# Ledger of designs, part 90: designed miniproteins, single chains, continued (2)

Each design is a single chain, and the fold is of that chain. pLDDT is the mean over its residues in the fold that is shown.

## One batch from the design tools (miniprotein)

Design m7107
Fold by ESMFold2-Fast:
Structure m7107 (fold): chain A 92 residues (1-92)
Amino acid sequence: MSARPFDREEAEEARREFLAGADPEVRALVEEIERELGREATAEMLRALVAAERQLAQNGRPPLSVETRKRVLRDLAEQFRAERERERAAAE
């Protein structure tokens, strides 16, 4: 896909901001997901999580806890993994 440089810059910036402020456990989980699913899928997951947290902040809600962030990341990773496995099974 020919992504516009602007879209790629936004995804990378969101990833960098998230990782800079992330707890070590959350960062380790992100690195594990990136090794398994690749950088593109990981950046997309982090963009979704950052967008959700920004929405919470705009509504005057507190940010997600470390445990909740880890749970959301694991759930998103499992969804991406299951989708890839289903696509591969369907190609047989």
Scores: mean pLDDT 74

Design m7108
Fold by ESMFold2-Fast:
Parts: structure tokens; sequence; C-alpha cells
Structure m7108 (fold): chain A 95 residues (1-95)
């Protein structure tokens, strides 16, 4: 069913969000610029995957405003993580 397809997409998003949380945790503990840059690249890749899922959900389930709102919250959280990681990289480059 369409609801089963939506549920599978949400499970994929949850796995991506869990991976983002792990990457962010690793970034908070790292002082290695090369490691932080690789973690930032992985975080941006996760963000892009969630954006693609959001696009698919919007196209196939345009009236499911609740799911789009949830995806927007996750994207916002990942944007905050990316900003924090970028600031940390910049700060370490100045040290």
Amino acid sequence: SDQDELAKKLQEVQKLVDEADKIFSQAQDSTDLNELQKLLEKMKEIREKILEIRKEVKEKFPDDTGTIHLLDLYIGQIDGMIQTMQQRIQQLQQS
C-alpha cells in the first residue's frame, strides 16, 4: 500500500538520522581536521539523501503535510549539526 511505502521511507530516514547523530558525536570528540572534514562530507551526503526522500514524499504524497513537516525538522537538525561542525573546523584551523 502507499502507507507501507511511506513507512519504509520513514524507516530509511530514521536510519540516516541515527547515522547523523553518530557522526556528530564523533565530530564533537575529534581535533583532527582531516577526520572532521570527512565527517562533514558524510553529514552533507546524509542531508542530500533525506532531501531526495522529501522530494519523493512531496511528489507522491502531497497531502501528507505531517510527514513533510517531520522531514523538515530532521533537515533543520542536520543543518544545525553541519553549521556546528563547520564552525569547529574553522576554529581549529585558526589555532
Scores: mean pLDDT 90

Design m7109
Fold by ESMFold2-Fast:
Structure m7109 (fold): chain A 70 residues (1-70)
Amino acid sequence: PLPDKGVEVTYDENNRIEEIKIYEDNKEIFTIKRDSSVKEIEEAIEKAKEIGMDQSFIDRLEKLKEERKK
């Protein structure tokens, strides 16, 4: 059987990321919301890299992390 892994991204009406859920083996591992901490976003980035998400998606998470630092 193939490993079940994925990411679900919810966008608001202005196409901004509202919520990101990261799944592994059909289990939710991380949920990142607009008000999530830098540490939570960093953990989500690491997990997304581990499950082989596209670089464009990783870049979006990095941008969100930068916004939280400002």
Scores: mean pLDDT 70

Design m7110
Fold by ESMFold2-Fast:
Structure m7110 (fold): chain A 67 residues (1-67)
Amino acid sequence: SKRTEELIRRAAEENGGRLSARQIVEIAHESGIKATIGQVNTLMRLRGVRRATAKQALEILKELEFM
């Protein structure tokens, strides 16, 4: 959603352009998406990243919506 995109963009801006797994979980919960830190860590590992760009965080949140 537009709100989720704005939350991700703001968090990335405040954190040097990248989000941690914890920040992605918090945005998921604020967006009504049920997510665990383990699920987010798995999706980040599949991307080979320890911190996600705003684009990657959006992709992760979309994948979590199907779980």
Scores: mean pLDDT 83

Design m7111
Fold by ESMFold2-Fast:
Structure m7111 (fold): chain A 76 residues (1-76)
Amino acid sequence: DEKELEERRKKAIEQGTDYLIENTNDPKVQEIIKEVTELILNKDIEGLKELYKKTKDPNMQKLIKAVIERLEIELE
């Protein structure tokens, strides 16, 4: 079932971001990663677009944009 595989993929993304947070010592980066993860889990493309506009870190903006593009394809 494609929907079940997609939900499992979202859980894998959450697990991966949790491990990344543990290896990051910057609290601001950790907060952005947590917000991105929550929006991915909720399939909230509009929320991700809003976060992209509010984010001032170029590396985080690039990550958020890539996530938006991937989710738009997956939710189609």
Scores: mean pLDDT 72

Design m7112
Fold by ESMFold2-Fast:
Structure m7112 (fold): chain A 97 residues (1-97)
Amino acid sequence: SDKIAELQQQLEKAEPNSKERIQLLTDLSKEYIKNNQKELALKSLNEALEILKKVVPESLYKLYSIKLLESLLLEAIKSRNYETAVVIANKLVSLLE
């Protein structure tokens, strides 16, 4: 996908611990989900969550992680990528415990 290549190029220029990098990784994860690339989608998601933990206050991490995971879960369901959807749903449930 031309979109994946463009997002990867933008990621190389983005600051390591930035809101921009979180957004780019989230968008990249959505593109991988659409292309049925589960491993790459989850890698981008996990990197976005790790940066989020460093960028937002501890008290807001759970709320923002839930919003990010819900966005990607919705994309996985829309794309009928149920294998990735199950993994994302399990991460979401773990945050609620």
Scores: mean pLDDT 89

Design m7113
Fold by ESMFold2-Fast:
Structure m7113 (fold): chain A 105 residues (1-105)
Amino acid sequence: SMEALRAELAELAREIGRVALELAREIIRHSEDVTAGIGQALRLIGLVYDLELAIERGDFAAAREAARALRALARDILATSTDPRIRALARELAALADRLVALLS
């Protein structure tokens, strides 16, 4: 049902937000390139905001776009980070974003 879909999207968005904020915190704490780290952290926060706003408004096209952008950013972080905690969080974020994209496909 549409109600069940909205509930699942809201739950995934909450989990994405949690993981993304933890990832942003770890990037700021442990990044060797502070400027790049702050830039990635701000992009994560902005994309989470865009995703949550899109879901709240029922704009599933915008939600899918935000989730794809989060997935791409998570993959970029995974490709550039050697920190095992950052890598684990980036993998988790990419997987959650993939699940949200699949629900909206």
Scores: mean pLDDT 88

Design m7114
Fold by ESMFold2-Fast:
Structure m7114 (fold): chain A 86 residues (1-86)
Amino acid sequence: MSREELLKELKEAALKLVDAVYRGDKKGIEEYSEKIKEILIQLGVSEEDAEKAVETLIGNIEKMKAAGFSREEIKRKVLEMIESME
């Protein structure tokens, strides 16, 4: 899979993770966390670093939600972070 295709899939999975965190959907959080981890490993991130990155992303989404950021604002910030990897 090309780097461009992996980054597109990462964006889609990350947006789904934001939705799952906002809804308190534990199964969705688990599913999209695993998908993001797999994509990061394919992008050359170690398994340990991919796991830490996903945990950090979830924690940041939860903190932004608690701080009063809208779901759309969090999605925008997450997309900006991924686009910086291009």
Scores: mean pLDDT 84

Design m7115
Fold by ESMFold2-Fast:
Structure m7115 (fold): chain A 90 residues (1-90)
Amino acid sequence: MPQPSAGDLEAAGENLRKAAEYLRKGDVKKAILLMVAAMILAAASQDEEAIKYVMESVKKVEEYIEKGDYEEAAKIAEETAEYLLEKARE
């Protein structure tokens, strides 16, 4: 059975994975909304390491969006999603 916070981490990961898909499609507005949802879910998990990792990753994603490099932004969001989904299984 997942730990009590695992559902929030899984939901955060799923939102970031969807954000990566929207970034690759050029739908930056939907991607940003999904990233904000992922940040809220990570905070709700109360997992300090996961919160820190998500905040740092979202900052990097925003930097690449500002540069117009949506593929690198999507890659960072996807890597962060994989981290959260793996952590949710532990």
Scores: mean pLDDT 83

Design m7116
Fold by ESMFold2-Fast:
Parts: C-alpha cells; sequence; structure tokens
Structure m7116 (fold): chain A 97 residues (1-97)
C-alpha cells in the first residue's frame, strides 16, 4: 500500500503520474481518496481553494492489468487531467507535455 497526503491539486498530479506508471508497467491498483466533505463542497463552489484543502490518497496493489483495466486507466487519466485543467491549467499543461 502506498499513501499520498497533500492538497487536492497535488493529489491529482500524483494520481496522474501513478496511473501512468501503472499503465506503463501493466499493473492494476485500487485507490481511495479521503477528503473532508465540507472541503469538497467548498472547492466545488470555488475551485481556487483546491490548493488549500488536504486530501489523502491510498493505493493498494491488485495485480497484473487486464485489457479492461488498461482501458479504465486511460479513461481515468483523461478524466483526472480534465479535472486538473479546471483547477490548475498550468499543472495540467505540464503533465500533457
Amino acid sequence: METFRGSLVDALVWLVERLREDLARGVARAFTITADPAAVAAVNRDPSLAATYEVTVEAEDIGPATPEDEANLRAAIGALLDQLAWLDPARAAALRA
């Protein structure tokens, strides 16, 4: 199990990097994001707050990725990059380069 703790923006960057590594290595992991529901509601109303609230991400190894897992990882990476572009366009652009 691997754990990350930081701001929502830093957590999204970390998740994109970890999911890209998982895809490259052909592995699947379950990940859990834990955040204060009040903090999530505040960020949804004001995205600029995404850098100020702390979240925890836990990753647990499942095993080798199936083709369906790989498709799901690609979709998840895309969705996370779109979310990051909404919250921090500069960080999203750097990860897409």
Scores: mean pLDDT 78

Design m7117
Fold by ESMFold2-Fast:
Structure m7117 (fold): chain A 63 residues (1-63)
Amino acid sequence: DADALAREAAALGRAGRGEEAARLAVKNGQIGPPSPELGDAAAVAAASAGGGRYGELAAKGTR
């Protein structure tokens, strides 16, 4: 379920595990309209993980 995955990714991002959050979003094709839980805070956390491909893809998924 997309919303459940978005919530889990957001929780990982808030915990400072942005790379895992980004990888989870990419793996399950969660590149679409963001859930509120996957909003700005999780996108920033994912990008902060290292600015790698996974962090960037997760940030795009929240747009």
Scores: mean pLDDT 53

Design m7118
Fold by ESMFold2-Fast:
Structure m7118 (fold): chain A 80 residues (1-80)
Amino acid sequence: SDEELLAAAREQGEGLVAFVAETAPSWDAARLEAAIAAAEETAREAEALEAASTDPLERELARIAAETARRIVEILRAAA
């Protein structure tokens, strides 16, 4: 169901945020810079998809992806 898919997306997002929060403080500057760039690109693509989509499920999945990516950017910048 759509609800199960959204719940899975949120759970995957929380898992990724937790992993990055635990591991990023030990990463070198080059890895942090590359990860920040990748996460910012992911956030921009997800934000663009949310803005362009008229499908409620696609918009909510895009919103979850964008929020997850933005949280990761914040954690990575704090570790840098």
Scores: mean pLDDT 90

Design m7119
Fold by ESMFold2-Fast:
Structure m7119 (fold): chain A 72 residues (1-72)
Amino acid sequence: SSLDEALRQLLAEVPRVVAWGRATGRPEDGIAGLDRGLAMLDQISKYVKNKALVDEARAALEAARAELRSLL
């Protein structure tokens, strides 16, 4: 589905957000972006047919958030 593809694209962007937050010295901005991603995931999760993909995306966003938070 188009939502599953959008979620795969979001997953592909997670490492880039982490790299950007580290490189710019602005981990707080990266965390804010990841928090918005988690909020969006919660809103769309009921419409995503691949529930394993939802779980993978949530885990990736939470791990990225924890990594950037370790820099604060």
Scores: mean pLDDT 84

Design m7120
Fold by ESMFold2-Fast:
Structure m7120 (fold): chain A 115 residues (1-115)
Amino acid sequence: SAREHGTQLVEELSAIVSSALKRVEQASTSIEKLGVLLEAVDRATAIVAQIEQLIAKHPAEFSAQVQSGVKEIRGLLVQMKEMVMGGVFDRKLAEMIDMLAKIHALSKTILSELK
């Protein structure tokens, strides 16, 4: 079903973000952390695009809360991309990591709503 496919995509999103949070914690330099964050943003953006397409095709199968959560994740990913393009330095890395953690929390909330 569309709901089962959506659940799998959100689980994949959560796994990507969770893995990236662990990798950024293990990274020793700001450049390594930035590389992990960039890869995570690109991979998460691709999955969110698939979730958005699925919601667009099957809007009745997804609650307003799920749709709102996905839009919030999209907004956070756009902000992170803009921070990178604006020349993010050490001062913004902590903010980007916090945004990634918020995406993870939102993905878990969306999974709860899909039950």
Scores: mean pLDDT 88

Design m7121
Fold by ESMFold2-Fast:
Structure m7121 (fold): chain A 86 residues (1-86)
Amino acid sequence: MEIISKEVEEKINKITKEEEEKIKPYEDEYTKAALRLQEAIGAGDEAAIAAAQAELEAARKKLEEVAEKVGKEAAKEIEKLLEEEK
């Protein structure tokens, strides 16, 4: 575990890329929710702003939950690679 091969490093990088790809749809949803909030603010409708803020918060929580789950799965895969290497 103290020294890793370039092959193991490449596999770790692939796992990290797969993690990023799994998270991306949720990042896109968060960005979409943020744009809706900007539109609501532009309209000056306090009820619409409150609804858009709730949607943005829900999207943020979902992104955080998915990132944590995917990150935990990636960490477990990396641990297996490092354990098998040494």
Scores: mean pLDDT 79

Design m7122
Fold by ESMFold2-Fast:
Formats: C-alpha cells, sequence, structure tokens
Structure m7122 (fold): chain A 61 residues (1-61)
C-alpha cells in the first residue's frame, strides 16, 4: 500500500511536469520545448505503467 501511494505521488509529479512542459511549448513553439514535452510525456506514461503493475500485483495478493 505504501508503494502504491508513492507511485501515485510519482504519477502526479510527472503529470505536473508534463503540464508545465506543454504550457512552455504552447507559448514558445520551440524545438527545445517540444523535445522537453516529448520527454515529459514519456516519463508520465512510464510512471503510470509502473502504478498499474503495482496495483495488479496487489490485487493478486
Amino acid sequence: SSKIEELKKEVQKKKEEFDKALESYLKTGSPEDRKRLEEAGRKYHEAHKELVKAVEEYEKS
């Protein structure tokens, strides 16, 4: 349960980072901000996948 709680916080943190990167890209349109947005999106997706796996493991227990 503590592991799932930590993973939920990580997902929220990565979503906040993604939202900030998106706002920057929409403001600037720069290739650098686009790369940051793509990287933030990947990290957000990965954090969500880790949370899903942890929940699946918990449900099997």
Scores: mean pLDDT 85

Design m7123
Fold by ESMFold2-Fast:
Structure m7123 (fold): chain A 94 residues (1-94)
Amino acid sequence: MDKLKEVLSKVSGVYVDAEKKTVTLTFKEQLSKEEAEEAGQVIKDYLESQGIKVLSVSTSVDPVSGLTQIVIKLESGEDAVKAGNILTEEIKKL
């Protein structure tokens, strides 16, 4: 629980793409490779604990802002919307 709050406190935006079955989290800062990988694992573990199957997690840097992005691939567009809503609601509780 503590790890999830730490990760989500650094998130500036959540973007859901139902057609691509992805949720993209944009961070407020550039994370180290290790921090980005840990953040991705924390988010994956949390979503799986909520009954959402995560197919993959990848990290990237937004080419315009230089900020860290985590891209989560889900099994369906409905799962992507559900995952995005869950993460957005957890961010609102901070």
Scores: mean pLDDT 83

Design m7124
Fold by ESMFold2-Fast:
Structure m7124 (fold): chain A 66 residues (1-66)
Amino acid sequence: MTKAEEIAHEFARRLAAGMSIDEAVEYAKKRAEELGGSVEVERTDDYTVLTFKVGDDEIKVRVPNP
């Protein structure tokens, strides 16, 4: 599992455990920054889209808005 995959998996697990999207996003940003990466966040009407960039890895996660 790459570092980007680890962050994306933990983000998804936190959402499944009942964490709010806003708190999970802040977790993801902080964790990516600790690893020298970044998270881009785009909000649409129905989805929040996160792009995790750590090293050469890029992963996109789409989460339905509540």
Scores: mean pLDDT 78

Design m7125
Fold by ESMFold2-Fast:
Structure m7125 (fold): chain A 97 residues (1-97)
Amino acid sequence: SMALEEALRRRAEELVAQAREAIAAGDFDRALELIRELIRLAVEALNHGFPELAKEIAERAVELADELIAVTTDPAVRLEAGILEGLARIVIGIANL
């Protein structure tokens, strides 16, 4: 439904804003949590038949993971962000089918 699509889009925008705040604050564990939530939201959009929205949300997750990788010196955070980037790219691939 249009109402569900709009709700998912608004939630994605909130998560992106929170993730950027977490990255800026150096709260990398929080940033990773929020990027995981974005990927879950992208999968939810895909499951509800919104592939264009799923792709958009997953592309935002890729951007945030790349931003996190660029600023962190912690190899564990870099590895986790790299895994999340990979998962988001899989969602983008599925959305393009």
Scores: mean pLDDT 91

Design m7126
Fold by ESMFold2-Fast:
Structure m7126 (fold): chain A 62 residues (1-62)
Amino acid sequence: MEEKRKKALEVVKNSKDPKLRTIGIRILSLVKELSEEEIKALRDAAENDPSEETREAAKEAL
């Protein structure tokens, strides 16, 4: 899970594909205790992602 979390966070922060960002967010949503960096990335996605689906997924993960 730890390695998958790091890759999911990288995808959420850096992927140009909104579908991949949404998948990364859904992986992070399975984590019981999110790190400060993961919470910040999800908050940024929920507020600022150009894709409505990606923003909605981030809001659900928080």
Scores: mean pLDDT 82

Design m7127
Fold by ESMFold2-Fast:
Structure m7127 (fold): chain A 68 residues (1-68)
Amino acid sequence: SEEEVERLEREALALLMEALATDPALAAQLNSQKGTVSLEQLRAAFGDNPRVAEAVRLVEEARRLAAE
């Protein structure tokens, strides 16, 4: 449902915000890219951060449900 897609997207954003607050390298990367970094770039550089990994999975699940 659209509500479920929105929930997953909000949860992914919350996880990314928590990762940003606790990882100065991630914060510096986003600042240097003026906030335009892609999820693929975040996964490649910071996929070892469990919050980033989970956020990427939630976005992928949201896209899958939206296509359903």
Scores: mean pLDDT 74

Design m7128
Fold by ESMFold2-Fast:
Structure m7128 (fold): chain A 112 residues (1-112)
Amino acid sequence: SYEEKVKQLEEEVKKIGDNLSSVQTSFKTAKQNSSNPDSASTLFSIAKEADDLSSRAYNVLAQANYLASESSPEISKRALEVAREASELAREADRLSSDALSEGTSLLKKFG
């Protein structure tokens, strides 16, 4: 049912948000350890995790927009809220991926 689908998208967007918060915390920790050359590998791993989360968020956004166009007004409202949250998470994850890649590259230039 469309109600089951919107509930699954609500659960997925929450998981993406929780995972992104964890990755953001890891990024802050890695930046504080900028004197350790091993942090470059950690930053590239963070960039990949953030990129994967961005892709997942864009997939949720696409599914939520489709569901909003096809469902009842009540489900459409919930789907549009999921789409809004997914769009925000995708943008935050894209920025985190870019920032982590930049920081990792800078460390390689400093210690390589």
Scores: mean pLDDT 89

Design m7129
Fold by ESMFold2-Fast:
Structure m7129 (fold): chain A 58 residues (1-58)
Amino acid sequence: EVLYASVRVEAETEEEAVEKAVALVEKQLGRPLKDVEVVSVDRVADGVYLVGLRYRLA
């Protein structure tokens, strides 16, 4: 019931990276997420972040 995702996104800020990661996971699953928890945000290159999410499906 608890799920994890690791998403590589292009963003200018950590906040933007998290927003894009959540949106991408929702789009990929075709359903909204609930109880979203940010596990990690790593800047892996200039303008590129690896975002770890913990969530449930709505």
Scores: mean pLDDT 84

Design m7130
Fold by ESMFold2-Fast:
Structure m7130 (fold): chain A 86 residues (1-86)
Amino acid sequence: MSEEEIKAREYMKKAQEYALNGDKDKAAEYFLKAVELGGDPSLIKTPKAAKNVAEKLMELGKYDLAAQAAEVIGPIDPDFLYKASV
């Protein structure tokens, strides 16, 4: 596997860890780094972490990436997912 794929997975895991701790700024930072390297947003397995990342991405005006993160939330807040995609 490429070093970029390994780093993307590592950064995505860090994004989830920070999001679970309530550090939305760091969570969004590591999520963005992971996505830039081709990271998979579905690696954020916890709805709480996905929501925290998506909320910060929306604040930063990155609605497309917020929608991708919000897909993990899905059934918990479908209204949020709809708003992020529009």
Scores: mean pLDDT 72

Design m7131
Fold by ESMFold2-Fast:
Structure m7131 (fold): chain A 59 residues (1-59)
Amino acid sequence: MSKAERQRLVELLKERNITEVDKEDIGEIAKEMGTSEAKVAQAMTLLWLKGEIKIVDSK
């Protein structure tokens, strides 16, 4: 995923007020970005490692 695509992902998370990400959030964002859930999950894992988001099983 490019730097521009990662920036778009961060903006989508902010627009949706998503600070805790679950499996359903990954699916919705993948659909919005026109990409696979695997690519979104990889990018979200990178953002989690950077402390930008939290990945949880919460609603």
Scores: mean pLDDT 68

Design m7132
Fold by ESMFold2-Fast:
Structure m7132 (fold): chain A 55 residues (1-55)
Amino acid sequence: SAEDREKMERIINELRKRGLTELADQAEAYAKTHSYEETLEYLYLLLAEETRALL
């Protein structure tokens, strides 16, 4: 959906602004072969793993 696409693009842009370039690149690569909804789920999973690594 358009809403999912906008949300995905905002998250990827935020990752780039924070210097998480490799995560942003992985998400963009994933989006080329998956739906926007699937890419959002992937992004949330990656962010949860990064958050655990910071603890």
Scores: mean pLDDT 81

Design m7133
Fold by ESMFold2-Fast:
Structure m7133 (fold): chain A 67 residues (1-67)
Amino acid sequence: SLSDEELDKINEIVAEAYQRLAEILPRDEAARMAVGLTKRALDQGLTPEEVKKLADEMVAEAERRAA
């Protein structure tokens, strides 16, 4: 199970990803992606490191689509 420390780190990673996505995408789309990342992390028991990799990939994909 996720510790409070791990959950805090995941929340920080998701918040950072949301800020980056919201600069590229409409706010509602960025919010759905951020919520989806949180749900996946909780459902699959992902570590903060795994969530960070997913977040970075999601941001990179959004940047590629915007270019």
Scores: mean pLDDT 85

Design m7134
Fold by ESMFold2-Fast:
Structure m7134 (fold): chain A 65 residues (1-65)
Amino acid sequence: SSMVKQSQKIYDDIKSMTDDPKIIKESQDSLNMVKNSDDPRSVVGGIIRMIGNKEEVEIKKKREE
């Protein structure tokens, strides 16, 4: 589905921006929830978590600059 494709792109973006194993694992778990869950709330929750993780990585980069 288009939601899975967008979620995969967010995950790929996170992996390209950080080597933090915790953030990568949490993002992978969220992506798996989007791919495997039949519950719309779990799917939305997974997407929100991945977006939040991407924002946290972007904030960390700005703080290091």
Scores: mean pLDDT 79

Design m7135
Fold by ESMFold2-Fast:
Parts: sequence; structure tokens; C-alpha cells
Structure m7135 (fold): chain A 74 residues (1-74)
Amino acid sequence: MNLTEEEIEEILNEGLIETAVELVKEGRVEEAKAIAEQLPEESQRRLLERLKELDQSDPAVAEVIRFVEELLKK
């Protein structure tokens, strides 16, 4: 397998995305937003996709989705 430094960073960003997802599930919206804000735009889009695949009825999920959408608006 050919892993570049960029691919390793993508794997680490996936870990951060999963962490943000778990924080959102626990209603820890502020911590999830802090992670989302630190992610590059491409990873923010992936986070948005992950959140949409999760419990969309959760108000915390909806809040973080809106926050990420605002970050991507520019």
C-alpha cells in the first residue's frame, strides 16, 4: 500500500471527523464545532456528509451541520 503524508493526514482527519461525530451524538456541540473549525475545507465537507448519515433528528447534529455549512459558504 502506498500511503503518502497527505493520505496519512486524511486518515488523521477522518479520526477527528469521527471524534466530532461522537461529540455531536453526546450533545457536546461546542467541542465538535471547535474540531470542525480546525479542519481543512475538504475535511469539513466530509464531516458534513458523515453528520448527514447519522441521527439527523438530533438537535446537536443539526446545529453542527449548520455551523459547517456556514464555514463552507464563504
Scores: mean pLDDT 77

Design m7136
Fold by ESMFold2-Fast:
Structure m7136 (fold): chain A 61 residues (1-61)
Amino acid sequence: RVEELVEYVRTSPEIPEGFRDALVGFVRAHRPSRAQLDALGRAIRSGDPEAIAAAVAAARA
């Protein structure tokens, strides 16, 4: 559910603090699966812009 994903983004230590508000907005707009959100979180932590772009594209589909 969207509320469960929003709570995950707000409370997960795996999400960088500066990205939490942006990812909450993203989850509400695009409703990604938990697996897509986890992949996006990993890509953000890696700092790889290609991985981030790929994960965002997958989560928006």
Scores: mean pLDDT 74

Design m7137
Fold by ESMFold2-Fast:
Structure m7137 (fold): chain A 89 residues (1-89)
Amino acid sequence: SEKEEEKLKLGEAFYNLLTEDEEFLEKVGEASEEAYKEMLEAKEAIEKALAVDKKKGYLLAYDFYITLISRYKEMADFIREELKKELEK
């Protein structure tokens, strides 16, 4: 479905942000050590899921993205802006 395709696209972009943008994680860590740790845990969980099923792995990445922007509201706009840059590549 179109809704599932959008979730996959956002999930892949979020995983790329976690794995390919060292500056993103450094800025997260400067703002919140807790957010940084949760993002590293999310990265590990997503990598394990991707090794089994790419679709489920990217859907898990989408779920982490939504959870993290909901939990870390002060960082939510920053995370959304960085994700938008990944989507425009």
Scores: mean pLDDT 87

Design m7138
Fold by ESMFold2-Fast:
Structure m7138 (fold): chain A 92 residues (1-92)
Amino acid sequence: GSVSPREYYSLPELSIEEQTRLAAAGVLYFYSARKVTTADGKTTYVAEVVRFDGRTRRFEVVREESSEEWTLDEAFERAAAWQREEIARALA
């Protein structure tokens, strides 16, 4: 499905070399985390990584996981780590 880039808050903190290589590959990665409240009022936190393909101009969720045991900060840290893993894989 298509996802609005405005829903994903975090731009990657990349070196100029990494940015250049991703631009040459035509892809960009975003990470995000969010708080979700269940019907019984319990909170879960979701972390996700989204890939933008410049050729197709589409966004795709590459990885998404959730946990009730995380904080929002921990969810953002996990999403950022996954973004780094996906970038490393793309540049391999």
Scores: mean pLDDT 76

Design m7139
Fold by ESMFold2-Fast:
Structure m7139 (fold): chain A 70 residues (1-70)
Amino acid sequence: YEELVEKVREQTLKTLESIYKINPAKAKEIAEILLRVTERWARENYSPELAEGIVEAVRKAVEEFLKKLE
């Protein structure tokens, strides 16, 4: 459970960093879209507790990614 949430955070950050190397402007846009899509998808497909964990993991990854772009 917790391991899955951690892997979601790590994979999200790596994915955004990979996209950023190809197109920085697109990566910022995708980060915002990814958070919105993940929130909707997780709440529809998982229990509230797991959905909240997944959304927070993605949110933290997005925030960490955006801080690197300061």
Scores: mean pLDDT 76

Design m7140
Fold by ESMFold2-Fast:
Structure m7140 (fold): chain A 99 residues (1-99)
Amino acid sequence: MREELVRRYEEELRELMRELGLPEEDQRLLLTAFRSAVEIVPDMSEEELEELLRIAREGARRVAEALERGPREAALVAVATALRLIGRAIQIKLERERK
């Protein structure tokens, strides 16, 4: 795994979530899910890593939109995004092990 690239992407995600004003709990959940996804596929390609970052960024923006409806709506979107990140990582791992 490219530790420097992963750290840079974590920093980009953290900055985006801060700029969007996400609740701290939602920020922690998304960052933890991104880290866990990377751990599931340690030899992930740069393209696969960029895909996970795109999922996380899109999710963060959706959490910000949901926050306008309330903190519970924001939390639900954050959980859905976390599950999507983990699910995608598991899918990538399974496809690699199938070959």
Scores: mean pLDDT 85

Design m7141
Fold by ESMFold2-Fast:
Parts: sequence; structure tokens; C-alpha cells
Structure m7141 (fold): chain A 77 residues (1-77)
Amino acid sequence: SGKEFQEWLEKEIPKALPTLAEELSKYVSPETAKKLAEQFAKQALEAIKASNGDLDKLEKLLEEVEAELEKKIEEAK
């Protein structure tokens, strides 16, 4: 169900934070990488809550979150 998948994502996103920050540190400073990873996780969790179990809406909102992350990486280079 959409709710079960949403609950799984809410648990997994915070766990991925250290790995995402480490990966981003290849492109930006470690301090910036940590801030960007935290901001991405926060926005992704907000997108999950806003989707209210609608997986099509979730996909579109996550695409917007990913685009924002890519923009901030470019600005931080």
C-alpha cells in the first residue's frame, strides 16, 4: 500500500543521510555536503507527507526535490 511504502521511506531516508553527505563531499566541501544532504532529506520527507499515499504525486514531488538538490550542488561548486 502507499502508506506502507511511505512509512518505509520515512525510516530509510534518515539512514541514508551519512552516505549521501559522503557522496556529495566529492563535489562540494564536507560542511556543504552535510547541509545539502540534511536539506534533501527534509524536503523528501515533506514530499512524502504531502503526497498522502498518492505515488504519482510523490514521484513528481521527489523530481522537484532532486532538481533543487542538483541546482544547489551547481551553486556550491
Scores: mean pLDDT 82

Design m7142
Fold by ESMFold2-Fast:
Structure m7142 (fold): chain A 72 residues (1-72)
Amino acid sequence: LSAEEKELALETQRLAAEVARLVASLDPEARAEAIRRIEAILEAALAEGTSLETLLAAARRALAVAREIAAR
């Protein structure tokens, strides 16, 4: 991996870990909603390809969803 690709991969991993922590902290009802919405984001990303940029964008969208639900 290039240094740029490695940085994208590390950022994606950090965002994914934050999403997982937020989702785990939700009550079961909110967690189920978060999982459904995040699954839709991942399905769309996989349909477009597996580039690091696509995965990073998906991780950012997933984090936004998790934060929105956690802020209710």
Scores: mean pLDDT 81

